Designed miniproteins, single chains, continued (4). Designs and how they scored, part 78

Each design is a single chain, and the fold is of that chain. pLDDT is the mean over its residues in the fold that is shown.

## One batch from the design tools (miniprotein)

Design m14869
Fold by ESMFold2-Fast:
Structure m14869 (fold): chain A 61 residues (1-61)
Amino acid sequence: SAALEQEIRAVAREWAAHLRRQRPGVSDAAADALVDRLVALIRGLSPEEQRALLAALREAV
């Protein structure tokens, strides 16, 4: 759904931002690549798996 797609992108960006704060020297290109990879991985899952993983990723940051 559109809501899940927005949530996936939001969580991926949040995680990339967290990584940049924890590890100075991570480039914008590397952070963007991480977002793209996370979005691709999550899109490959079922809606139930997507919700479970999104919850886990939000808790991790």
Scores: mean pLDDT 76

Design m14870
Fold by ESMFold2-Fast:
Structure m14870 (fold): chain A 55 residues (1-55)
Amino acid sequence: SMEEEVERRIEELRRHAREVIEAVRADPSLSPEEKEELVALIERFLRERVEELRA
């Protein structure tokens, strides 16, 4: 169903976002401030994309 497809895509998106956030947090080339900014941007993007998929 469409709902099942949407939920599958949301789960994939959340998994990918977690991987990217972990990579950002583990990156020694980034300052703590840069890490906070990038994580916040990823979380905002995830939220917006989830809202789009449920629209």
Scores: mean pLDDT 86

Design m14871
Fold by ESMFold2-Fast:
Structure m14871 (fold): chain A 82 residues (1-82)
Amino acid sequence: MDCAQLKLLSDSFDPNYVSDDGLSGIPLFQKLAGLTVDGELGEDTINAVKELQRDLGLTVDGAAGPDTLLAIVERLRELCQD
């Protein structure tokens, strides 16, 4: 995935406002994992969340909660800084 595309997704997802159910960040997760972007928390999305949680050193529970979404957005900002 291109840095410009990741930045666009990061700008579309407000890291200071995260839904408790994670729905606001689900399209961002799906694009990061190379999944179909349907905005729903399905099995493929949950599995992708678990892999990202493991890579980021977070609790691996498969929940796209505020901590997981913020960590991903912050990582994207680090990779695409300018």
Scores: mean pLDDT 61

Design m14872
Fold by ESMFold2-Fast:
Structure m14872 (fold): chain A 109 residues (1-109)
Amino acid sequence: KEKLEAEVAAAPPGSVERARALFKLGSHYFADGDYDNAIKYFEEAAKEFEQAGDYRLAGLAYGFIGSIYLEKGDREKAVEAFRKAAEYFEKAGDQTLADYYRRMAEAVA
């Protein structure tokens, strides 16, 4: 955790390096069952990935956010997160993952 926080602090804002460190931190909190902090850091990671032009990893971060909301029983927020994942994969040119997350949002709605 402290090492991941140091990686975030060391990386330039809006960089892929910072976004990856934030994603790792989100994954750490998810593994600990701290869903609120996991969502927070995945959202920050997605924002930094978008600023860096890495739409595929921004989409992946929202995929994780959607899965966490499903585990919390929040279907509306899960649908919103999966729709955002689909939009990011669409921007990345990954039609297969865009269709996957679009169908996931429809199935949960």
Scores: mean pLDDT 85

Design m14873
Fold by ESMFold2-Fast:
Structure m14873 (fold): chain A 55 residues (1-55)
Amino acid sequence: SEELEQLRRDLEVLVKEMDKSTAEFYLRLAIRYAKLQGDEEAAKVFEEILEEVVK
């Protein structure tokens, strides 16, 4: 959806402006929260951004 694409773009900008360890912490928390809400599509977006951050 356009909302998920906007979420990805916003996250890509945000993680460039913060410390790597802080970005990793918040992304892992966001993944857990999305899964608890049953939002598997949002969880995948967070997981993909997390993979880029930890490289």
Scores: mean pLDDT 85

Design m14874
Fold by ESMFold2-Fast:
Structure m14874 (fold): chain A 71 residues (1-71)
Amino acid sequence: MSKEELEAEVRLSMLQMEAALAKRFNASKEELLELAERYRELAREAEPVSPEIAREALELAEELEELAKSL
């Protein structure tokens, strides 16, 4: 695994933890949208390094955006 790929994987894991906490503690719509934006940024940066990580990050961003719309 390259350093860039490992860094992307670590960032994804950290965002997943933040998303889990946000969902568990009923974060505000604004907090969910901010987190979704951070996932989209990771997806853009990770695409040339790991399309798999980029895809997962994008899917999670869309999930959080849909959750925020339901609030």
Scores: mean pLDDT 83

Design m14875
Fold by ESMFold2-Fast:
Parts: C-alpha cells; sequence; structure tokens
Structure m14875 (fold): chain A 60 residues (1-60)
C-alpha cells in the first residue's frame, strides 16, 4: 500500500539521519525513492514534513 511505501521511505531517512548523513543527501534520497514509487506531490510533501521534523530533532 501507499502507506507502507511512505513508512519505508521515512524509516530509511531515519536510519540515514542516525548514521550522520548530510541532510541534503537525505532529502535527495527521499525524493528519489518517492519518484521511483510514483507518489503524488501531496504524498511527497507528507514524507518531507515528517523527515524534516526528524532532522530538526537530531540537530537540536
Amino acid sequence: SVEEIKKKIIEKAKKMIEAGVDPHEILEEVLKEADKNKLSDEEVNEILEEVGKLVEAYLA
């Protein structure tokens, strides 16, 4: 399902954040995975909002 795909992308981004990968590279990977899975702009924005919150939490 789309929800499972979104969770998988967010989980991958979370692992990259925990590994200290550059935020710009994390963003590129998220966008690449979303495009591969043919997600809508709305679905991509939901993922980016969640990933952005995770990045901010790790940088605080």
Scores: mean pLDDT 82

Design m14876
Fold by ESMFold2-Fast:
Structure m14876 (fold): chain A 70 residues (1-70)
Amino acid sequence: MTAEEAFEKGKEAEAAGKLGEAVRYYLKALKLDPNFKEAKKNLAQLLRDAGGLPGLPEEFRKELEEALSE
């Protein structure tokens, strides 16, 4: 799976209301390509709209902090 494929699956999950799945795919896209600006933007926006990090699995919080740091 490429970063672009992971990003597309993230958008599909978000459109379906599967927010946890969308976060996982956006994080996977950023892990595959840390410079994937659109995935970082969509992830940040989704987390703001969802009220932040409550309910996110702890295993993703470290990767999320690294991905959203400048």
Scores: mean pLDDT 72

Design m14877
Fold by ESMFold2-Fast:
Structure m14877 (fold): chain A 86 residues (1-86)
Amino acid sequence: ANEKEREALLLEAEASVYIMLAYVYMKISEDEEKRKEAEELIRKAAELLDEAKKLMDAGKYEEAIELAKKALELAKKAAEIAKAGV
């Protein structure tokens, strides 16, 4: 099995989990400003994750890993900001 392919898949899975968590916190957040900031970060994370998946399909595993890492960072930040509004 390709080590880089496995790394990319795990990062994509983790990013997807954090996007879902951020979305839940955003929906229950009472702080409108934090909710809007989290929503924008979720959108950007989802776009990067979609791009990472396309790179994965093209066999560009190293590039996919970099975008998946960035998606994960934004998703974690979104979850943190949204949770602070709960």
Scores: mean pLDDT 87

Design m14878
Fold by ESMFold2-Fast:
Order: C-alpha cells, then sequence, then structure tokens
Structure m14878 (fold): chain A 55 residues (1-55)
C-alpha cells in the first residue's frame, strides 16, 4: 500500500517527505519515466513501485 511505499522511500531511500510525496504522485499518474528519474531507478522498477502502492 501507499503508506508502506512512502515509509520505504523516506527511511530506506533517503528521500524527504516532500520528495516521497512527489514520487508517489508521479507513480499514481502513470508518469513512470519521470518517477524513475526522480528516484534514480529504472522505468521497470518505477512500475513495480506503482504496483506496490496499489497493494
Amino acid sequence: GEALVRALLIHDGGLSEEEAERALALLRQGKYAEAARLLGVTVDNARRWAEAVEA
């Protein structure tokens, strides 16, 4: 779910709360390429993160 992904982005990913919310918004909008650039991951990884948000 979204809460778990937010916690992982902040705690394990080292993102600020604002950066995590921006990444989550991009993932929810299906902007995987932009989310991937922000997170420093591949587009495939961004898509997997989006699936984790919905779980």
Scores: mean pLDDT 82

Design m14879
Fold by ESMFold2-Fast:
Structure m14879 (fold): chain A 60 residues (1-60)
Amino acid sequence: SAALEEARRFIEELVREEPENIEGIVERVEALAKELGLSQEEIQELRAYATMLALERLEE
């Protein structure tokens, strides 16, 4: 769960900096999650989380 929390913090940082780069954010998140040894389910959850946050930021 610490790895999952770290990945979520990473997503939040990327979305804050460049929400328009959704594809790049998702790609980097997948790479980090695989490096951290997260499961397929956790990777999908992180992809969804990243996409949701980026879209919410762009909606402002």
Scores: mean pLDDT 80

Design m14880
Fold by ESMFold2-Fast:
Structure m14880 (fold): chain A 81 residues (1-81)
Amino acid sequence: SLEEKLEELMKEIDEVAKESIALAKQLNDDDAILEVEVLVGMALIAVGIGKITNDLEFAIEQLEKILEQLKALLEELKKKL
């Protein structure tokens, strides 16, 4: 279902965000921490909009884009280790 896909994407976003914040803290990279927090905030807003407008497909599309950005940031942080 769309609800299950939304839940799965939110779980993946939370996992990638936590790993990214942990690495950013080790690197003392406050800008990266802020970027992760902004992306997570955008994900929560997308979920809220999707639920209010009954457009979960929009929410899923936005979460997929945000997850891709978080994964890219995580890979950049890993390169700095």
Scores: mean pLDDT 89

Design m14881
Fold by ESMFold2-Fast:
Structure m14881 (fold): chain A 70 residues (1-70)
Amino acid sequence: SMSFTEEELEKRLKEEQERLLKALEEQGISLEEVIEELEEELRRLEAEGAPASRIEAVRRVIEFLKEALE
């Protein structure tokens, strides 16, 4: 028996997503505001010539949050 697998990772990611969404709603923070802040940060990172891995990570977070709004 294994307690950690790819299936377990997907389950944990979904649980964290749901917790994040609930925490933001409870604090009165809109996902749209968070996305706008991240998009501005992405623009700054691209302008500053940040590492591609950092830029990609921020893009993935933005996509993750946008999926939560759909």
Scores: mean pLDDT 74

Design m14882
Fold by ESMFold2-Fast:
Structure m14882 (fold): chain A 62 residues (1-62)
Amino acid sequence: MLSKALREVVEEGLAAAEELPEEEVVRRTYQRSKEAALAAGLSEEEAELYGRIAAHEVRKAL
């Protein structure tokens, strides 16, 4: 389920925040979320939206 995958990507990003700068965590979370959406068969535009949502959630939690 894409929602679960998105949540896992955000959690992975937050765990990496102990070792990486905030902007690097946000960038990696965006890219991982976009890749997961594309792998799930979503369009480029939908993948971009999911990437932005994940990046926003991670940034708010940092």
Scores: mean pLDDT 77

Design m14883
Fold by ESMFold2-Fast:
Structure m14883 (fold): chain A 62 residues (1-62)
Amino acid sequence: DLAAVLARVRAAHEAGDPVGAHDVVVEALRTGRLSPAEKAELAAFLRSLGLERAAALLEAWE
């Protein structure tokens, strides 16, 4: 669910682990459980943290 994804991304970012944050996003996208609205919220959150590469991946994902 989105709340768990946001919490894991935040934890990885606070730990100084941008690769871990990216991996959390990839796994959430791969499971296909995020609605379009949840994807938009996740992208906005990633951009707020400066994680532009992860946000771009999310925007390009089918």
Scores: mean pLDDT 79

Design m14884
Fold by ESMFold2-Fast:
Structure m14884 (fold): chain A 81 residues (1-81)
Amino acid sequence: SAADLERARRLLEEARELLELSKVEKDILKLIGLALRAIGIIIDAEHLLKQVTDPETIELLREARELAEEALEIVMKKLKE
């Protein structure tokens, strides 16, 4: 539904904000915690998107994947330091 699409967009925006906070976080465990919370929200958004049949769902699923990949890169980069 349109309401599910709008909720998914809001969840992806929340995940993006958490990833931005993780980029300025100096404590490794807190940084990882922020990135993991973002991933959890992305999973919730993907679950909503998979339940709707709308062409816009494809683009939002792509955005969700890209945000999840960014979260993983943030964590992996910090662990390699």
Scores: mean pLDDT 83

Design m14885
Fold by ESMFold2-Fast:
Structure m14885 (fold): chain A 107 residues (1-107)
Amino acid sequence: SPLIEEAFRTLAELQEEVDRILAKLDAGELPTQEEIDRVKELLDKFYEIAKKILTPEQKERLDELYKRMHELLDRIKASTDLDEQKAAAREIARLVDEMTRILVEVA
């Protein structure tokens, strides 16, 4: 399905940007506002594609992950503590893995 392929591509791009932020934080560098906004854009794009292909039960699971990821991204934006930002970014990476598991269920 072209929509499923697009969802996997968008999720892979999202994972790449999250991994880039984690690498910066591990190097002691703060992510830029533009880098965080790029993750938000990819997350929103993934959500819009995924909700068209998921069952109602899978959508409810995705909705909770989507909400939690936005909360964590806002926490990274608000924090100046590298350890807090690293913890939030690692949780975001875990949530991306959960999104991948949901998407595999429809593949």
Scores: mean pLDDT 89

Design m14886
Fold by ESMFold2-Fast:
Structure m14886 (fold): chain A 78 residues (1-78)
Amino acid sequence: SAEEERLRKLAEEYERRLEEDPEDAIAWLGLGGVYFALGEYEKAIEYFEKAAELSPAGSALRALAEHGIREAREKLEK
């Protein structure tokens, strides 16, 4: 679909950012969100976990990443 195509292009954009700066927590969070939207929940969890790892405890970015992990895990659970 056109939506899936746009999401995959957005993922490529974040992946390019990570080639330049592998500690770009916002890009990791973005990849998690893209793969969540694509229904690739296991991959989304991996990217959200990386975003959380790179974000300080108590930060908004860490909270968003942890929320993403919970939402993706719920999709994988019955």
Scores: mean pLDDT 88

Design m14887
Fold by ESMFold2-Fast:
Structure m14887 (fold): chain A 78 residues (1-78)
Amino acid sequence: MSQEEVDREVERIARAMKIALKATDEIEKQIPLTPEQSLQAFIAAFGAALKALDENPDISEEEIYEKARQAALDAVKA
């Protein structure tokens, strides 16, 4: 793995993490969640954010956030 690949992966993970945390926090303000539901929401949001970044590197932060928020909502509703 090259240094450039490592740096790209670290940035991708960090961006997805920040967006997933923000999405989960906003959902918790709107819907009372158990600790387990909060974890499920975060995992779903994080996965959705990573997928969005992988599919379109030029994607806006707003679009990533909306995808993460929707995934988190779907996870806690299931």
Scores: mean pLDDT 80

Design m14888
Fold by ESMFold2-Fast:
Structure m14888 (fold): chain A 55 residues (1-55)
Amino acid sequence: MSEAAQRVQELSLAVAREVQRENAARKVPLSLEEEREVFHERLAEALLELAKELA
């Protein structure tokens, strides 16, 4: 796997775990659809930061 692809995979897994952990801690958990939206938003932000780091 290329370094960039590996970093994206690791980042995606880390973001997914963080979102799942936060949702599990909520008294009123987000639906699966809402959790997916939060995941996509956070992943997009994290990918932008990774792109700056790799540049």
Scores: mean pLDDT 78

Design m14890
Fold by ESMFold2-Fast:
Structure m14890 (fold): chain A 60 residues (1-60)
Amino acid sequence: MTEMTLTFATPEEAQRFAAILRELDPRVQVQVDGNTVTIRSDLSVQQMIGLVLRAIGELL
């Protein structure tokens, strides 16, 4: 199991990022707490990084 935590400038950015992640891979467990997004999945570290980078690209 891989876990990653990211902190955003605003809660609105955190919520948008979480929504994009859920659309890209519904197997990912995403928890939002204010500006912080915690991602948990059975994906490898490399796969998780790739997913996060793709979600950031969609957010821009």
Scores: mean pLDDT 82

Design m14891
Fold by ESMFold2-Fast:
Structure m14891 (fold): chain A 65 residues (1-65)
Amino acid sequence: SAEDYYRKAVELLAQGRPEEAKKYFEKAVELDPNLGDAYRTLAASYLALGRQEEADEYFKKADAL
């Protein structure tokens, strides 16, 4: 489920694996576009990768929900 992908992504991010976390967050959001927490966490993951422009876009999507 979307929640399973989101939970896995949070675990990976906690382990210092933002690249893998991003992949699972993207799958969670793809399955449930209204999952606001996933958008915010995906934004944080992009920011951790130094990709501020992508991070800003996902923060905006979370705020729009």
Scores: mean pLDDT 77

Design m14892
Fold by ESMFold2-Fast:
Structure m14892 (fold): chain A 67 residues (1-67)
Amino acid sequence: MSEEEWREAEATLYYIGGFLAKQAGDYETAAEWFKKALEVLPSEQIKKDLAEAYRKAGKFEEAEKIA
């Protein structure tokens, strides 16, 4: 696996973690996972999911910074 393929796999695992936390209603944990995914592989979709998780966790300042 190349460095690029490894980063895509790593981002996917973090994104799945965030998605599962979000489904469980744990928005604070979801935001942490989505933030890690976004740091590994920048993506507009991950950015939107992170902003939503921040808002639902009550972290409006953090959500506004990435909007």
Scores: mean pLDDT 80

Design m14893
Fold by ESMFold2-Fast:
Structure m14893 (fold): chain A 65 residues (1-65)
Amino acid sequence: SVEEAIEGVRELAARSSGETRVILLATAHEMRDLSPEEAKAALLGAARALSGEVAERLRELAESL
């Protein structure tokens, strides 16, 4: 669900820092008002802006929607 994906993004933000944390928190906030399809697009957008394990986990969350 979108709610579960938001919590996943918040968990990533909690263990991140700097610009990565800011992007993740902004993404989680945006997702509150989005449909599953729109939330998936937001997650993939964040994954393109980020790299490594964080980007991979965002893609996994997107596939769960």
Scores: mean pLDDT 86

Design m14894
Fold by ESMFold2-Fast:
Structure m14894 (fold): chain A 56 residues (1-56)
Amino acid sequence: HMTKEQLLRWLEGMDSPAVPRLLALGEENLKKLTEEEIQALDPRYGPELVEIKKEL
């Protein structure tokens, strides 16, 4: 399982326009998003974000 610190560092390194929104939501709210909602944030990085969500 990914730690909170590892997740934040990973998101900061991503060049996706979804990153500022995800950082604003925080880990707690990210866990509550559906796979469809995550895909809608960024189609290019959506699959990776879904996998990260599953590790939380």
Scores: mean pLDDT 66

Design m14895
Fold by ESMFold2-Fast:
Structure m14895 (fold): chain A 75 residues (1-75)
Amino acid sequence: MKEEAEKLEKLKEQRVRMMEGAGEALGAMTREVGRIAGESEEEIERRVEEARERAERAKREVEEELTKKIEEVKK
């Protein structure tokens, strides 16, 4: 069981790291789309913040799910 928990912990680290990279890419893409659309810097930054909040929420959900799974296999 502990070996399984360690495997899940590594999987969690890998997925969180991948999601962080994806979130950064989404932020950059949101800025580029806003510039192409001719939006103001204020509008672009709002969209970037919304994208970052969505990415952070998704990351936390995955992190929480994997943490619960790790705790279950440690029992």
Scores: mean pLDDT 78

Design m14896
Fold by ESMFold2-Fast:
Structure m14896 (fold): chain A 87 residues (1-87)
Amino acid sequence: DAVAAAVEALVGEELAEVEELLKEAAEAVAAGDAEKAIELAERAEELARRVAERAEASTDDEAVRAAVREAAERAIALAEKLKEAAK
């Protein structure tokens, strides 16, 4: 999959970091650590937004841009749910 390979090459490391932050935020929610959960979820949201902006700036491939934007939007939506669950 050429689109998946291009996404991995451009932002794969940052997307993996977003995924790890969201996983840690979910673990913090389960542990009852609201402060840590909110902090990690906010960091994931900020990184996801930066990743989408970098993809827009770095490639003119609309399929790659769309794939990164979709991944970022899903990550942001999950982070928002985790922040609400932590309250």
Scores: mean pLDDT 85

Design m14897
Fold by ESMFold2-Fast:
Structure m14897 (fold): chain A 75 residues (1-75)
Amino acid sequence: ELPSVEEVLENLEKQKEMAEKVAAASGAEELAKKLIELLDKAAEAYKNGDWEKALEYLKKAEEVAKELAEKLEAA
């Protein structure tokens, strides 16, 4: 079962919103900006039907999100 393109894009939008909130709360704006850029690239790849490239960007976004979460925990 694969999520629809619309569902994926909606989830990416929610993730971007969360990143913005975390950045505002923790002062980790640089990491949040990098995360948002990767999520934007993933959304663009999904819109273009390049699912493999989208997954690569999502994996990179996950790594940045983990680093951001560690910063939030330390703050």
Scores: mean pLDDT 74

Design m14898
Fold by ESMFold2-Fast:
Structure m14898 (fold): chain A 76 residues (1-76)
Amino acid sequence: SLAEGARAAANAGDLQTAKNIVDLAAKHSAEEAYRAAVELARAGPEFKEVTDHAIELAKKINPELAEKARREVEAL
């Protein structure tokens, strides 16, 4: 999935590729952007910028799903 791809890129230290995959996920659906945000947050707090970017993209498409992502990320 795109979410798994974003996490893999981030774990490899390639934050630019992770961000590009997040942008692609958001173009496909808010659900994919939501999944990318949660997976990146689980990878670590050092990926906060990319996680926040994914949440903002999800918010533009589905604000309710973005709020769910924000709450799940805060609970980690």
Scores: mean pLDDT 82

Design m14899
Fold by ESMFold2-Fast:
Structure m14899 (fold): chain A 74 residues (1-74)
Amino acid sequence: LEEGVRAYVEGNLEEAIKKFKESADKGDAEAYAFLGVLYLRQGKYEEAVKWFKKAIELGLTQAEPLLRYAEKKL
């Protein structure tokens, strides 16, 4: 997770997405939420909705407002 955040801060979006996917595959709910945010910022609202739903399914209810925002953009 921290490696993905570091890559994002350094402006390497491809590396950030890769690292967040690796963390998400290991069960990190926060990594799913970060993937949602990255896709949302790219205007990929359907992908963002998918990732936020996975974060919420893993118990990260803090992602609900972000999910609702992304759904409004569809």
Scores: mean pLDDT 79

Design m14900
Fold by ESMFold2-Fast:
Structure m14900 (fold): chain A 60 residues (1-60)
Amino acid sequence: SLQKQADEIEEALKKAKDPDEIGKYLSQGNALGMQALKEGDEELAKRIFEANGETIKRLS
């Protein structure tokens, strides 16, 4: 399910220390969020994009 994939990406982002790995998971999260919007799951998309945004803020 998309929700399971979102949970896995979120956990991977929490554990990743390598900038390349973080970039990879942020990219995967963006793709998943866009897929959730395409399928009409606006709440899941919002959760994914907010988690990505918080990761970016933490690294800035």
Scores: mean pLDDT 81

Design m14901
Fold by ESMFold2-Fast:
Structure m14901 (fold): chain A 98 residues (1-98)
Amino acid sequence: AEKLLEEGKKAYKAGKYEEAAKLYEEAIREAEKVDPKSLLLARAYLNLGKALFELGKYEEAIEYYERAIEIAGGDSFDEGVLRVEAATNLSVAKRKLE
C-alpha cells in the first residue's frame, strides 16, 4: 500500500489527477486488507479526496474526506494533523457545492 500511495502522490504532483485517483484506490484496497483503521488508510482516503477535488468531483471528495476523518480518530499527533487537513479540505469542497 505504501508504494502505491507514493506513486499516487507523484502522479498528483504531476497534475495527473485521474492516474493519482486510481493509484490511491488501489492503495485503499491493499491498506483495508491489512488494517481497516490504519493511518495509512486514512492518508489514502485523504489523498483520493484531494485528487477527486481537482477533477471537480466535489461530492465524491467530501465522502472520502469524511472517511479519512473517521479512520483518523486516534490520539496521535499525525492523526490530529490528518484530521485538520481533511476537515479543512472538506470545508472547501462543501463551499464548491454552494
Scores: mean pLDDT 83

Design m14902
Fold by ESMFold2-Fast:
Structure m14902 (fold): chain A 69 residues (1-69)
Amino acid sequence: SLDEIQQKMEEALNSDEETTRRILEELAAKYRPTNDPEVLEERMRLLLEAILLVKRGMPGEEAVAEVRA
């Protein structure tokens, strides 16, 4: 469910880095958007970086732009 993903993302934003990483890995395993493990790993890395930037005070849109640069 999209609502479950949203709730878990909010938990990730309010957790320490290790817990955030674990939550993202669990979401990736449950809601895998691709059959390519390399693409999935890259997407998870970018998502983690964006979340860490938001946790450090960067607005979400700016964080996404930064990790895509």
Scores: mean pLDDT 68

Design m14903
Fold by ESMFold2-Fast:
Structure m14903 (fold): chain A 74 residues (1-74)
Amino acid sequence: SKEEIIERIIEEGVEEFRRWLAEHPDATPEQLRAMVARLARKIIERLEKELPDATMSEIAVAVRRFIERVRELV
């Protein structure tokens, strides 16, 4: 389903962030913000490619969920 695709894309982004954090234990707040921004852009691009019918609202909600998930890790 559309929801399953969105959840998969978000989870893959969160996993990439977790791996990056493990490899960068001394990351500064600026580096953390830059990585989150980069991954958010990748999520938007993936959603547009895999779900061409996704609304701007659905994309915004997905990005918000991703940011909330990564904030829990820092």
Scores: mean pLDDT 89

Design m14904
Fold by ESMFold2-Fast:
Structure m14904 (fold): chain A 77 residues (1-77)
Amino acid sequence: SAEELIEEAKELVLQAQRLLKEGSPEALKLAQEALRLAMEALRIGPKELVPEAIGQALAGIGLAFEAARKHGLSSSK
């Protein structure tokens, strides 16, 4: 369900934050997966979950950009 996707995205956001703090290159992969799950929840979920899904998607985007910047994985770097 969309609620389960949001909860999984929240868990991946927390894991990505921890890995990013540790300097792990795996942080980018988890941030991207969190974004994917949040976007899926946004697409299939009821309107009541849209704010939570958007929140997790934005967190995933921010973490992915931060991880890419630190590890030089961005196409602009």
Scores: mean pLDDT 78

Design m14905
Fold by ESMFold2-Fast:
Structure m14905 (fold): chain A 102 residues (1-102)
Amino acid sequence: MEEVDRLAEEALRHVDEAIEAVKNGDYEKAIEHVRRARELGAKIASHLADPERAARYVQELDRLAEEAIEAVKNGDYEKAIEHFERIRKLVLEAAEDARAAA
């Protein structure tokens, strides 16, 4: 699916920019990028054939994004980056699942 591939590429770019923003001390920008990655990941999940599976991806993305944002706010930048990388993995898994539905 061309749309799913574009959404995944954009979401992964936002994850990369969130990691870079944390490394550069731009914590507000990191939070913006992780929120955008979450939104795009949810949109990818909407392309899944199974609504229950889609809901599970959205729930996991929301949890990871919330934990990442809290880690940034608490100054736990290593933990925030770990959560960003878990978001990346989940986005890739959702995109593969969505392509299998096509």
Scores: mean pLDDT 85

Design m14906
Fold by ESMFold2-Fast:
Structure m14906 (fold): chain A 70 residues (1-70)
Amino acid sequence: MTAQDYFLKGVSLLNQGKYEEAIAYFDKAIELQPNFALAYRYKGLAYEHAGDTEKAQEYFAKAKALDPKI
């Protein structure tokens, strides 16, 4: 499994409303590729959908720091 494979699994789970599982797969993607800006962005989206706005903003900021165009 590559970082991209874990990321895509996380996106699929997020779209199914499985936010905790999605976050776990985004964490696996980040572990394999620590500069994976999109994985941080989608981790933020998962927290936002789960109602954790503060954590969502934290991960959106991390994504922006890694890639300002995201």
Scores: mean pLDDT 86

